Designed miniproteins, single chains, continued (3). Designs and how they scored, part 72

Each design is a single chain, and the fold is of that chain. pLDDT is the mean over its residues in the fold that is shown.

## One batch from the design tools (miniprotein)

Design m10652
Fold by ESMFold2-Fast:
Structure m10652 (fold): chain A 55 residues (1-55)
Amino acid sequence: SMEEEIEKIAERALKALLAAGASEEEARQVVEEMKKLPIEEWDKAALRAYLAYAD
């Protein structure tokens, strides 16, 4: 379902941010802000957030 796809994307984004060095609090906040965007923007938002932490 669409809800399962949404949850899968959110979980991947959270794990990627944590792996890149974000705190659990920061990662959750970023994912929550992403959920406020249209779904089509989620991949771009997740990538931007990941790149910000992956330095």
Scores: mean pLDDT 72

Design m10653
Fold by ESMFold2-Fast:
Structure m10653 (fold): chain A 88 residues (1-88)
Amino acid sequence: MEKEIEELEEELKRLEEELRRIEEEIREKESLSPEEKLELETRLAMIEISAAVIKTIAEKKNLPKEIIERAEEIIDRAARLAEEVEAK
């Protein structure tokens, strides 16, 4: 269990770091090209999928609530950023 928790926490941290980079990219630009939108939307979709998988694993294995909550936060943030990308 401990090793599995550590591996999931490491993956959540990677997803959180990628979301931070995407947030910075979106905020630095007043508008996005169609190519930039597609790239960012694809990255955000992959982050959402990865976080949803982690959440499902955590729920099925009855892992600590904190892991589930972090995954949910990542999903919510990615969805919000996707809306910001679409609006640019």
Scores: mean pLDDT 84

Design m10654
Fold by ESMFold2-Fast:
Structure m10654 (fold): chain A 89 residues (1-89)
Amino acid sequence: AIEELRREAEAMGLPEEAIEHLVEAAEHFKKALEALAKGDIEAALEHLEKAAEHLLEVARALAEQTGDASILEAAEAANRRWLARLREL
């Protein structure tokens, strides 16, 4: 599960910083699903927001590694739209 995700990211050559944020995003996503299963919408939204924050840091590390700022710019735009949608719930 999450350990397999870490191993695959390492095999793909992602920097350790990006791998750590990717794992944290996956853990928060798992907690969001567990909260939804319990009917705790507020806790689920908090965990989804945390997952989005960690995915943004993955995009930042990738932009630094590749020298392509458009990766981070696209991720920031997508993150703002997604968080706005979540806050409407």
Scores: mean pLDDT 80

Design m10655
Fold by ESMFold2-Fast:
Structure m10655 (fold): chain A 88 residues (1-88)
Amino acid sequence: SLSREQLELEVEAALILMQAAVIKRYVENSDLPEEVKEKVLKYADEAIDLANKAIQLARAGGSPEQARKLIEEARKKVDEAVKLLDEA
């Protein structure tokens, strides 16, 4: 079983995956300029990759510090995607 800390990290990563998926679906169905869509989708995809790496690391019993860093980087990517959408 995962430690409490590893479980919390996995939950945070799963939330980021859900947020990125919702952003991606919204952008794909929007009338936003293609340049904006491309940038937002890139950040969403980067967030998904980082969150998946954090989950894999947590499940493998790897470093909680490294998993936390991946989650923080993924969160920053989601924040950049949201910022671009708010400015569009």
Scores: mean pLDDT 86

Design m10656
Fold by ESMFold2-Fast:
Structure m10656 (fold): chain A 60 residues (1-60)
Amino acid sequence: KKEEIDKLVKELEKKGDLKAARLVRELAKLGGTVKQMKEAGKAVIAGDSKKLAEIATKVV
């Protein structure tokens, strides 16, 4: 689980999406599920800011 999240964060950082990488880390700290973190990562890669907001609302 943690290795998968770390990989997702590193991929976002390599792309220069520092805000997205930070969001994934915060979701993990808030007790977000691996599924929610993967969905957030996919939304960032797709540039879907509305989907990101929806996922964040579900975790918080």
Scores: mean pLDDT 69

Design m10657
Fold by ESMFold2-Fast:
Structure m10657 (fold): chain A 108 residues (1-108)
Amino acid sequence: EIVVTQPGSLSAPVGGTATITMRASGGQVDYAAWARQTPDGRTYGVAADGKSVPGSPLEGRATLSKSSGTDFTLTISGLQPEDTGVYYAVAQSGDSAAWGQGTTLTVS
């Protein structure tokens, strides 16, 4: 079974860059992505396949990079206070998918 871990929290300055690295274990990662949860419990994709998700509030500012076969990094540039929120890593191996526990990003 694939398992995803990510940091619990991260703080970064307005106008700066945030980097959040997930680690997957228990299988080969066939797909990796990052999602954000809104306060109402809905989620939207922020980065997948090496780039930001079109139509997201982070379009053009979020990227997903593969650091290794297990480590995938979300990079958000040009940070705005509105980028404060919980970000979830997701990884798939074959028919198995796992979500991380969430990283609380604070932009100040």
Scores: mean pLDDT 80

Design m10658
Fold by ESMFold2-Fast:
Structure m10658 (fold): chain A 80 residues (1-80)
Amino acid sequence: AGIEVLEKLKEVVLEFGKKSGKEEVAKEVVELLDKAIEALKAGDMAAAEEYYKKAAELLKEKLSEEELKELDKMVREAGD
């Protein structure tokens, strides 16, 4: 569940970045998600949680409230 969910989240974040003109922010977030996936593969749950939290914090810092709502909508639609 964890790795597959994060891989899907990477795809959605990159698509959002391309659609919203925030490709550089999306790439930086995906780099943090990749580190979270690597930590999960190594069995390091604490490191995975830290990288995921950093990715979420970066999104909140770099995106407007409206951009965050659009990303949340895309994540929900991808989860169906």
Scores: mean pLDDT 82

Design m10659
Fold by ESMFold2-Fast:
Structure m10659 (fold): chain A 91 residues (1-91)
Amino acid sequence: MDPVRLEVEVTIALILMQAAVLKIEAKVLEKQGKLEEAKIAEEAARRLEELARELERLAADPAVSDEERLRAAEEALEEARRLLREADEAS
């Protein structure tokens, strides 16, 4: 098993799980009548899904080095943390 590939795949899975949690939270907020907070959570989830797709595309490129893949994964995790923090502050 390629450890770099595994680390990237785990990073993508973590970001997608965070997006899924935000989608569930958005549905709960909608049921509570908190429509603006729900929209913020839904937008954050969509941005996380986009981030995961960008990382998947980069990781699939055979011209990209393992060092570049690991750096991209680290940057994606930092951006995911930023998006989650912004969503929390807006709610």
Scores: mean pLDDT 84

Design m10660
Fold by ESMFold2-Fast:
Structure m10660 (fold): chain A 115 residues (1-115)
Amino acid sequence: MKELEEQRKKAVEEIKKIFDDAATEAGNILRADPSRAGAERAIDVLMKAGDEAEKIASKLPSAEKVKSTIRSYTFGAIHALEEAVARGDVDTAIARVQKLFDEGVEAVKKIIDEA
């Protein structure tokens, strides 16, 4: 039991790190290049982070539900970024990505804790 709890905790911590690192990198890209090209590079970072988090989720209880949740929050973050950048609001784009990724990690934790 303790070893399984430690493995679950490590997986959640790794997903959080992937999302935190991706949000930071996307934010740095958008601050340096607030253009459509910068947004496309930021979106690529977020998509790769989502894919990497889904691979970790495959080892967790309720894996399909966790993967679906990761995908939902990843696409939500991408959509929020695209909308904010289209309006010329880079700070809002960065803030929304961070908020959605934080909410995604909490949703993943809840699914695992209920499994």
Scores: mean pLDDT 86

Design m10661
Fold by ESMFold2-Fast:
Structure m10661 (fold): chain A 88 residues (1-88)
Amino acid sequence: SERERLIEEARRLAAEAERKAKEAVEAIKAGDLEKAREYAKKAVELAEEAARLLEEAGEPEAAEQLRRAAEAVKEHIEKMIEEAKKKA
């Protein structure tokens, strides 16, 4: 069904967002703050797209949960970048 398709696509995008967030953290550890910012931005964009698809699928609670998780990850990565700048 269209609903099942939207949920499956949202799950895939959410998994990609998680991978990009992990790549951002790895880039911070490597001292590549430009790549860290690019990966973090991509992670947020993917999570927002996934949440939008969940909303369209009639899963507003799942969409809200994903948005909150994405915001927490974004704040954590931004803090890591700021701390890394102090050490570099």
Scores: mean pLDDT 86

Design m10662
Fold by ESMFold2-Fast:
Structure m10662 (fold): chain A 109 residues (1-109)
Amino acid sequence: AVYEATSTATKDVKKGEEVTVTASARASGPATATGTVEVKGGKAEILEFQIVGRDDSGAGTRSAVVKKDLKDGDKATVTVDMGPGVATAVAVVKGKEDATITVSVSLTR
């Protein structure tokens, strides 16, 4: 396998705080990049969640979700198709309760 299959980043957010969580993965060939944000332990609001695929030729693709409420165990997903390059998922999340925010990027063929 020539893909970095999954990259994950986790941050805690307190009620009323805002956090930015970023994860990146490299594709060595054409791939579908899937960004997932998951909330655990409490409620949070996604202010912005995006995935950007930037291929090694300089071409970029983007998918985003904005202003979505998530409860404990909820996930939001964004997906782009890309060439060889880097996929970066960025979530800006506000805690409605104390929660743990996990962002992942998964690459598939």
Scores: mean pLDDT 81

Design m10663
Fold by ESMFold2-Fast:
Structure m10663 (fold): chain A 55 residues (1-55)
Amino acid sequence: SENDARIEQLRLAIDSLERERAELDRYDSPEARARRRALEQTIGLLREEIARLEA
């Protein structure tokens, strides 16, 4: 279905962002911390979108 395709796209996007976040764990700078926070916020929004599509 269209929703299934969208959910899969969102899951792939989340996986990509989580890999980027994990890479940043090697760095302890204000810039790295800010980027991790931004990635976490984006991942959260995408997970909320998946939850809405599954409802």
Scores: mean pLDDT 87

Design m10664
Fold by ESMFold2-Fast:
Structure m10664 (fold): chain A 65 residues (1-65)
Amino acid sequence: MVTREAAAMILGIAGQIRGDVVKVEYKDGEVTLYVRRVSEEHVARVEELKASLEELGIKVTVIEL
């Protein structure tokens, strides 16, 4: 499911988790974050963003490179 709110959140995710995020993909209501191994500080932020996207009906997957 696609909304303006989802698109804004995807852009916000890339901006907030800089350094460790290499790429953000959106496909058919699913967001995939390609990251270098994230620090513990970033883990909490990623989990909060996942919860926010799930409220919009979007699943978030994190892939470590």
Scores: mean pLDDT 65

Design m10665
Fold by ESMFold2-Fast:
Structure m10665 (fold): chain A 80 residues (1-80)
Amino acid sequence: AQALADSLSPLERRILGLLASLPEGASLSPQEIADLLGLPVSTVSRHLRRLEALGLVERVPGTSRYRLTPLGREVAALLR
C-alpha cells in the first residue's frame, strides 16, 4: 500500500483525496472531478484510467461515475 501510494502523481493523489473526503459509497463523474480541481476533463480521465488499472477506483455500474475501492481508501489514508 505505501509503495503504491508513493508511486502516484500529485494529481492522482488529489483525485484520491477528493474521493476519500466524500461520504462512504459516494461517487463523482470525471467532469465533476475536473470542475472541482480546475483541470481539463481529458487530464482527469487519463489519471482515472490509471487509478482504475491499479484497482484504486472503480466505475459505479450503469454510470460514468467513479468511487474508491477498499484498496483505494487504504491508499488515500496514507496520503493524509
Scores: mean pLDDT 82

Design m10666
Fold by ESMFold2-Fast:
Structure m10666 (fold): chain A 76 residues (1-76)
Amino acid sequence: MREELEERIRQALLDAGVPEDVARNIAKAAATLYENGFTPEEVARAVKVALKTHGYGDIADEAAERVRRVLEELEA
């Protein structure tokens, strides 16, 4: 379900140090992209850009990699 996907992405962002409000908004956008056929790599790239735009460039690479792993697990 979309809600489960969104929650898994949100948790990955929180574990990387993203604040809850930002993590919730980015997780919703990332889940939407993935459901629309974007690859884990493309979604992770979008997450990285969004985090840099919100001032979280220092953790953007780690957060994006965690999101990519969550999405890749769903494809296994």
Scores: mean pLDDT 84

Design m10668
Fold by ESMFold2-Fast:
Structure m10668 (fold): chain A 80 residues (1-80)
Amino acid sequence: EYEEKIKKDPNNAEAWYNLGVKYLAEGNYEKAIEYFKKAIELDPNSKLTAKAYEVIASAYLGLGNFEKAEEYKKKAEELK
């Protein structure tokens, strides 16, 4: 189950990112955004942070929230 890693290590930013990817693939954009934001909160210096912003932007596009999508796309471009 995809939540097993989170239960064992709730501070594992990569596990939260992977959980977000799963929800994004299922079309649950709101949950995907929530979990990607958790990944960023836990490790803002992670190599995954720029990629997390990119996938958050994609999820916001899926929700029809174009302003937030543009905001997060810009954040991704400003990062490593």
Scores: mean pLDDT 79

Design m10669
Fold by ESMFold2-Fast:
Structure m10669 (fold): chain A 72 residues (1-72)
Amino acid sequence: SAKSEAEKYLAKGNEYFKQGKYDEAIELYNQAIALDPNNSEAWRNLGQVYSKLGKLSKATEYYVKAHELERK
């Protein structure tokens, strides 16, 4: 299913994030969101990557999106 595939992309993105490979992590998180846009963890992890890159406005945007999904 799309959700099952999204979870695989999320897991691989998390592996790259732990390795400091932020560009690869972003690509995989975007693929996870494309398959399951309601996955709040993928949005939160995008926020965390952009925070690590010093892009605080973009990080805040993704954290807000994750929070909105958790409230629904």
Scores: mean pLDDT 87

Design m10670
Fold by ESMFold2-Fast:
Structure m10670 (fold): chain A 73 residues (1-73)
Amino acid sequence: NKEKLEKLIKEMEKLYEQLKKATTAEEVMQLTDEISNKAMEAVSLATTQDEVEKIGKLLREAQATAAKLLKAL
C-alpha cells in the first residue's frame, strides 16, 4: 500500500530529525533502532527499486549520524 509506505518514510524522517538532536548514547541507540525497524517494514512494502534505494539512503544517513554522535558522547 503506497499510503502506508509514504507514512513509514515520513515517520523515519521525523525520527531522523530527533536523532540529530539526541544528547545521550541511550537516546541515539533507541532512535537508530526505531529507524531500522521502520526501514525494514518500509522495504517490505516497496514495489520499485527507487523506493528501496530511498529507504536505504535514509537508513544509511541515520546510521552514519548515529556513529558520529556516539563518538562524541
Scores: mean pLDDT 86

Design m10672
Fold by ESMFold2-Fast:
Structure m10672 (fold): chain A 57 residues (1-57)
Amino acid sequence: SPVVDASTAVAIAVLAALLHGQAALAAALAALHDALITDPDAVPALLAAVNAALAAL
């Protein structure tokens, strides 16, 4: 399903961010991963937070 595929991609991105020591990006990606499963209404705001964390790198 698209949700499972997106969830898997975000989980891999969290691991990559942690491996490169990017704690703020890893936290934002982890929140997005949780929202994809538990709270779809929060996804747009959390996606904006991920984009902000990426822009801060």
Scores: mean pLDDT 76

Design m10673
Fold by ESMFold2-Fast:
Structure m10673 (fold): chain A 81 residues (1-81)
Amino acid sequence: SVEEEVEEAFRLLTSPDLEKRKEGAKKLIDLVKEGKVSPTQAIAATLILVGLALESTDPEEREELLKMAQEIVKAANEAAK
């Protein structure tokens, strides 16, 4: 179900593993593009990624997390049209 897909994406997004976070972000971006994620959920995902970027001591990891947050925002804005 859509609810289960969204829950799994958020579970991955909050993983301590960067590769799992990237997988979760990719799934969320796809779900947002399909109109399956609410604006509130898209905002929550963006804030989680920004928070994780602020906690990161690796500049490359920080840049990847911020890029994922930006892609979610872009997908949500396009889906709202």
Scores: mean pLDDT 82

Design m10674
Fold by ESMFold2-Fast:
Structure m10674 (fold): chain A 79 residues (1-79)
Amino acid sequence: AAAATLAAFAAALDALTAAYLADLATASAAAIPALNAAFSAALAALIAAAIAAAGADAVAAYVIATQDAEALKILSDIL
């Protein structure tokens, strides 16, 4: 079901964001671009998997409702 897929996506997004913020807390300024690139790539993979499982409209509605700016940017690039 789309709701179950979106719940799994939300949990994965929260885990990815928590890991990214933990890495940022200990990172030097020089490491930040690589961390940003890794986060964007992982987020794009999560969004693509969620679209494949739940459909683009359901994922788009979720991302818009949560106001996740990075997810919105990646969603616009995928769609």
Scores: mean pLDDT 73

Design m10675
Fold by ESMFold2-Fast:
Structure m10675 (fold): chain A 97 residues (1-97)
Amino acid sequence: DLLEKLAQANKQSADFLLDQANRTPSSQAALRDRLLELAADRYYEAGLAYEKLGKYELAIEQYEKALELYRTLPPSPRVERKIKELEERIKKLKSKL
């Protein structure tokens, strides 16, 4: 299933980016924040793919990981929009379980 492989690829990419962010020293905060945002974006994409597959528990797991990461970032209109979207998506999917 191509969509399942896409979900897995985005999850693996996110895990790698998160590991790189965690290994980045606090003296390189801008780089660390960028890697965290990219990781959050990849978890979000994995969640979308699982949601499209009807795999709601897996979608929620990925969305919650993305939400946690976005919440660690400095506030910005993009980050705030992503947080709001993820909170609504998680709430909606939990109502389907």
Scores: mean pLDDT 90

Design m10676
Fold by ESMFold2-Fast:
Structure m10676 (fold): chain A 70 residues (1-70)
Amino acid sequence: SKMAELLDERIKELAEEAEKKGLTIEEDLAKLHNERSKNIARATMLIVKEGRKGLLREIYEEVVAEAKAG
């Protein structure tokens, strides 16, 4: 669905931000998980590390609004 595609894109952007900040995922996760799972892990680490409690809600609201528009 368009909502799932938009969510995957936002998760990828957060994963790229985490990499730029030098955040690494566990070695076993990096080896065993596919690219989508690795992006989710990196995005989650960024959110937790920076204490960005509102960020998941903001992303959800943005994705829902965009999906309704399309």
Scores: mean pLDDT 68

Design m10677
Fold by ESMFold2-Fast:
Structure m10677 (fold): chain A 118 residues (1-118)
Amino acid sequence: MIKLVESGGGTVAVGGSVTLTSKISGADVSSMDLEWLRQTDKTPFAVVASISADGTKVTYAPEVEGRATISVDFAASTLYLNLNDLKPEDTATYYAVAVGGSSVPLPVFGEGVKLTVV
């Protein structure tokens, strides 16, 4: 069973930076298409960034383009999201999601991590 466990949230100042991490287990991370989603009280789940199983295809939401970097450490089975130049609208619960791939028949959500930007 695939499991994603996020960390790296908390309260961060406007203009600061944060690195969110997700430790992945239960299948080879190189077989997974991975995303970072976020949810607020004002917006449903929105894709922030995505990366393909081989790491070659990367996309970012317009709201974070140029401020975000998604990356995978295949040896450590860890997904990262680095967010720079943080804005109050980045306040959300962030979820790592295994969305596809040979070992992913249905999307698997992590536990979520809260980020508050003040």
Scores: mean pLDDT 84

Design m10678
Fold by ESMFold2-Fast:
Structure m10678 (fold): chain A 65 residues (1-65)
Amino acid sequence: SMKEALELAEETVKAYKEYLKTKSDEDLEKLIELGKKLYELLEKLSEEDQEKIMEEFKKKLKEAE
């Protein structure tokens, strides 16, 4: 669902922030795994919903910097 994709996107951003702080291989692995799950979930959504999720994801990433 779109809600699940948004939640996973937020979790991915959180993992990215954590990796930037720790620089650990373990945190990088978690980030990659979450990104893969997000991508697979997005493929199940409509093109319109995918675009909305990606837009929110980009916005949250910029806010994390």
Scores: mean pLDDT 79

Design m10679
Fold by ESMFold2-Fast:
Structure m10679 (fold): chain A 70 residues (1-70)
Amino acid sequence: SNEEELDIVLEELTASPEGARLAVHAAKAAYNSGQLETAKRFAQAALDAARKYGDTEIQKEAEEVLKKIE
């Protein structure tokens, strides 16, 4: 399913700090395209990974995307 495909991509992206940054960019792109559920999934994965890696800038950006989706 599309959700299972996203889970695989998110696992690969969030395995590294650089991937967490890419995930937040993907969340913003999905949000701008009106793909709110995809944006939420990418933003949540990016937030969790950024917290693990201590990337406070990406944490803030991911939280901002999630707030816009509500």
Scores: mean pLDDT 80

Design m10680
Fold by ESMFold2-Fast:
Structure m10680 (fold): chain A 64 residues (1-64)
Amino acid sequence: SDLEEAFKLGYEIGLELAKKGETNPIEIGIKSSKEVAKKLNSTDERLKQMAQMGGVTAAVRELK
């Protein structure tokens, strides 16, 4: 589904940001959401929320 793909893309972006030295999972999630929205040219709030969750999840896993 589009929401599952948004989570996956957010996860991939969040992981990259954490590897580059970003340390705040919430900020990583917000940045991941913005980048996924740009990539998919989407204003869907549910899609943005799923991407944010993906980014936060990746950041929490990478930073521990």
Scores: mean pLDDT 85

Design m10681
Fold by ESMFold2-Fast:
Structure m10681 (fold): chain A 55 residues (1-55)
Amino acid sequence: MSPRERLHARAFEAQKEVLAEQEADPSMSEDEMNARLAERLARLVAELRAEEAAA
């Protein structure tokens, strides 16, 4: 599976996790959701870059 396909799959899971967190906490704003999603995506990109560099 390509690195791009892995990133897309993990990004989709991150989006679902953030939505589930918002449903569990109805006081969570859209700004907070967007911030959490952006942070998770940044970590995913960094992890994939580290994996590629290690290979």
Scores: mean pLDDT 77

Design m10682
Fold by ESMFold2-Fast:
Order: structure tokens, then C-alpha cells, then sequence
Structure m10682 (fold): chain A 67 residues (1-67)
């Protein structure tokens, strides 16, 4: 079965969060776990400022997993 619109939006947000983490790791390979967590939380704050609550939540969850 195909994903619902809500499920698709959530999966896209999760994929974008992982993409940003992957890009940051590639650009800054010396980044500590703490620096990556701080980066993700800052990105989540920016996403929320832009009204993207699903992306903000996905970024916050990913940051929590890295703690």
C-alpha cells in the first residue's frame, strides 16, 4: 500500500534530517558528537522559524539519538 499524505510528509522530513546530518559529517569530518547535536538543534530551530514543524521534530529526534 502507498503512504498516506501525512506519512509521506513525515518520511520526507526524516530523510531531510538525515541528509543534513550526512552533509555536515562530509563537510566537517572532525565534528564531535556534541557539535553535530548542536548543529542539528540549530537547524531544527531554523526549520521551526520557517513553519516547518515536521522537519524541526525530525531534526530534534535525530539530535536526541546522537546524545
Amino acid sequence: AKLSEEELEREIAEALALMWLGVERAVNPEASREELVAYLRERARRARENGDELLARALEELARELE
Scores: mean pLDDT 82

Design m10683
Fold by ESMFold2-Fast:
Structure m10683 (fold): chain A 60 residues (1-60)
Amino acid sequence: HMTIEEVKEKAEKLTIEELVDMLREAYRRYQAAGNDPRLREIVKLLTEILQKKLEEAEAA
């Protein structure tokens, strides 16, 4: 299992397309696991990183 810090470092290095795929997988696991707090935190983190990358891409 990856730590939250490891997930963050990995996600920050991904392209937007790769990050969307990672977020879909995390969200699918979160739905299957119900309300697991760790998976919820990962989904929130990935969503925040994705939003930031999209804002940067739109600003260019």
Scores: mean pLDDT 79

Design m10684
Fold by ESMFold2-Fast:
Parts: C-alpha cells; structure tokens; sequence
Structure m10684 (fold): chain A 65 residues (1-65)
C-alpha cells in the first residue's frame, strides 16, 4: 500500500508535478511515519516545489530517526 504512493510520487516528480508528488509521499507517511523512502521523496518534492521551510522540517525528522 505505501509502495503505491511512493511509485506515484516518483512519477509525479519525473513529470515536474512537485506539489502533487509531495501529497503522495505524505499519504505514504500516513501508513508508515518513519518510512525513509517516503521522507526522502517528500524532502525532494518540497525542495523542488520551493517549499524550503517544510523541506527543512522533513530533513530534521530524517536526522532524528
């Protein structure tokens, strides 16, 4: 189930749809809050969308796993 959201998020990044990609990675995190792939994907999507403060919060969470 989480893998479906991870795959969709990666496809959306490839399409340049960064805000939608971030939404899909957030759905994966609702199922598994400590999923490293979902956190990394969310960080990348937020960074590419220019949401720098939100991206920093995700990076801080990754550092404290």
Amino acid sequence: MAEEYLQKGRELIAQGRYEEAAEEFRKALELDPNNVDALAGLYLALRLAGRTEEAKKIMDKLQNL
Scores: mean pLDDT 84

Design m10685
Fold by ESMFold2-Fast:
Structure m10685 (fold): chain A 61 residues (1-61)
Amino acid sequence: MKEELKKKAEEYLQKAVDSAKAGNWDEAFINAGKAAQYYVQAGETPQEAARKAKEALDKGS
């Protein structure tokens, strides 16, 4: 269960990176938020989830 949630978080994180690289910041922020939510559900802290989402958006820039 936690491993599946982490996989979903990673899929949304990748979608955030791809959207940011394409210049679609609305989709990038939505997908980054979904990734963070799944990371928290998988047992990450809100702070760690937010850090991972920010790193993905920064990589897409």
Scores: mean pLDDT 81

Design m10686
Fold by ESMFold2-Fast:
Structure m10686 (fold): chain A 97 residues (1-97)
Amino acid sequence: MKLSEEEFEAEVLESLARMYAELAKRSEDEEEALELLEKAKELAEEAAKVSKDKALVAATFEAVAEAAREVAERSEDPEIKERLEELAEELEEKARE
């Protein structure tokens, strides 16, 4: 029972992280996109704490990192672009662990 609940919680958190990353890619406001990606990172980190599937956790971090890279490419604000690139690098590092 407990393991099934933890696995379900991990899947919900991973799905939410991917959803926030997708919303960030669709946002026309780069500041809003950054906030959505920060939330996606938080959700992915929470999923990593409870998940037994390290490959799925890594894939979730990679998906959020890819979204951060895409938003960074279209960002016109140099400060937001730098923060998005830094976020992507952190997420890529977490995916390798």
Scores: mean pLDDT 83

Design m10687
Fold by ESMFold2-Fast:
Structure m10687 (fold): chain A 60 residues (1-60)
Amino acid sequence: SAREERLRRLAEEARRIIKEAGLDPKNDRDVEFAIGLVELQEGVRLSEEERREVKRLIRE
């Protein structure tokens, strides 16, 4: 679905930030930081459910 494709794209951007900044995808604080940057960059605010799915996709 378009929603799933968008969340996957946001997760891919977050993974890119994690890799480029030398952060740890297994560290919750580092993952939250990367998601926060993606939210700012894309001009979006994720729901709790969407944030949980993005975290799952980052660690997939």
Scores: mean pLDDT 86

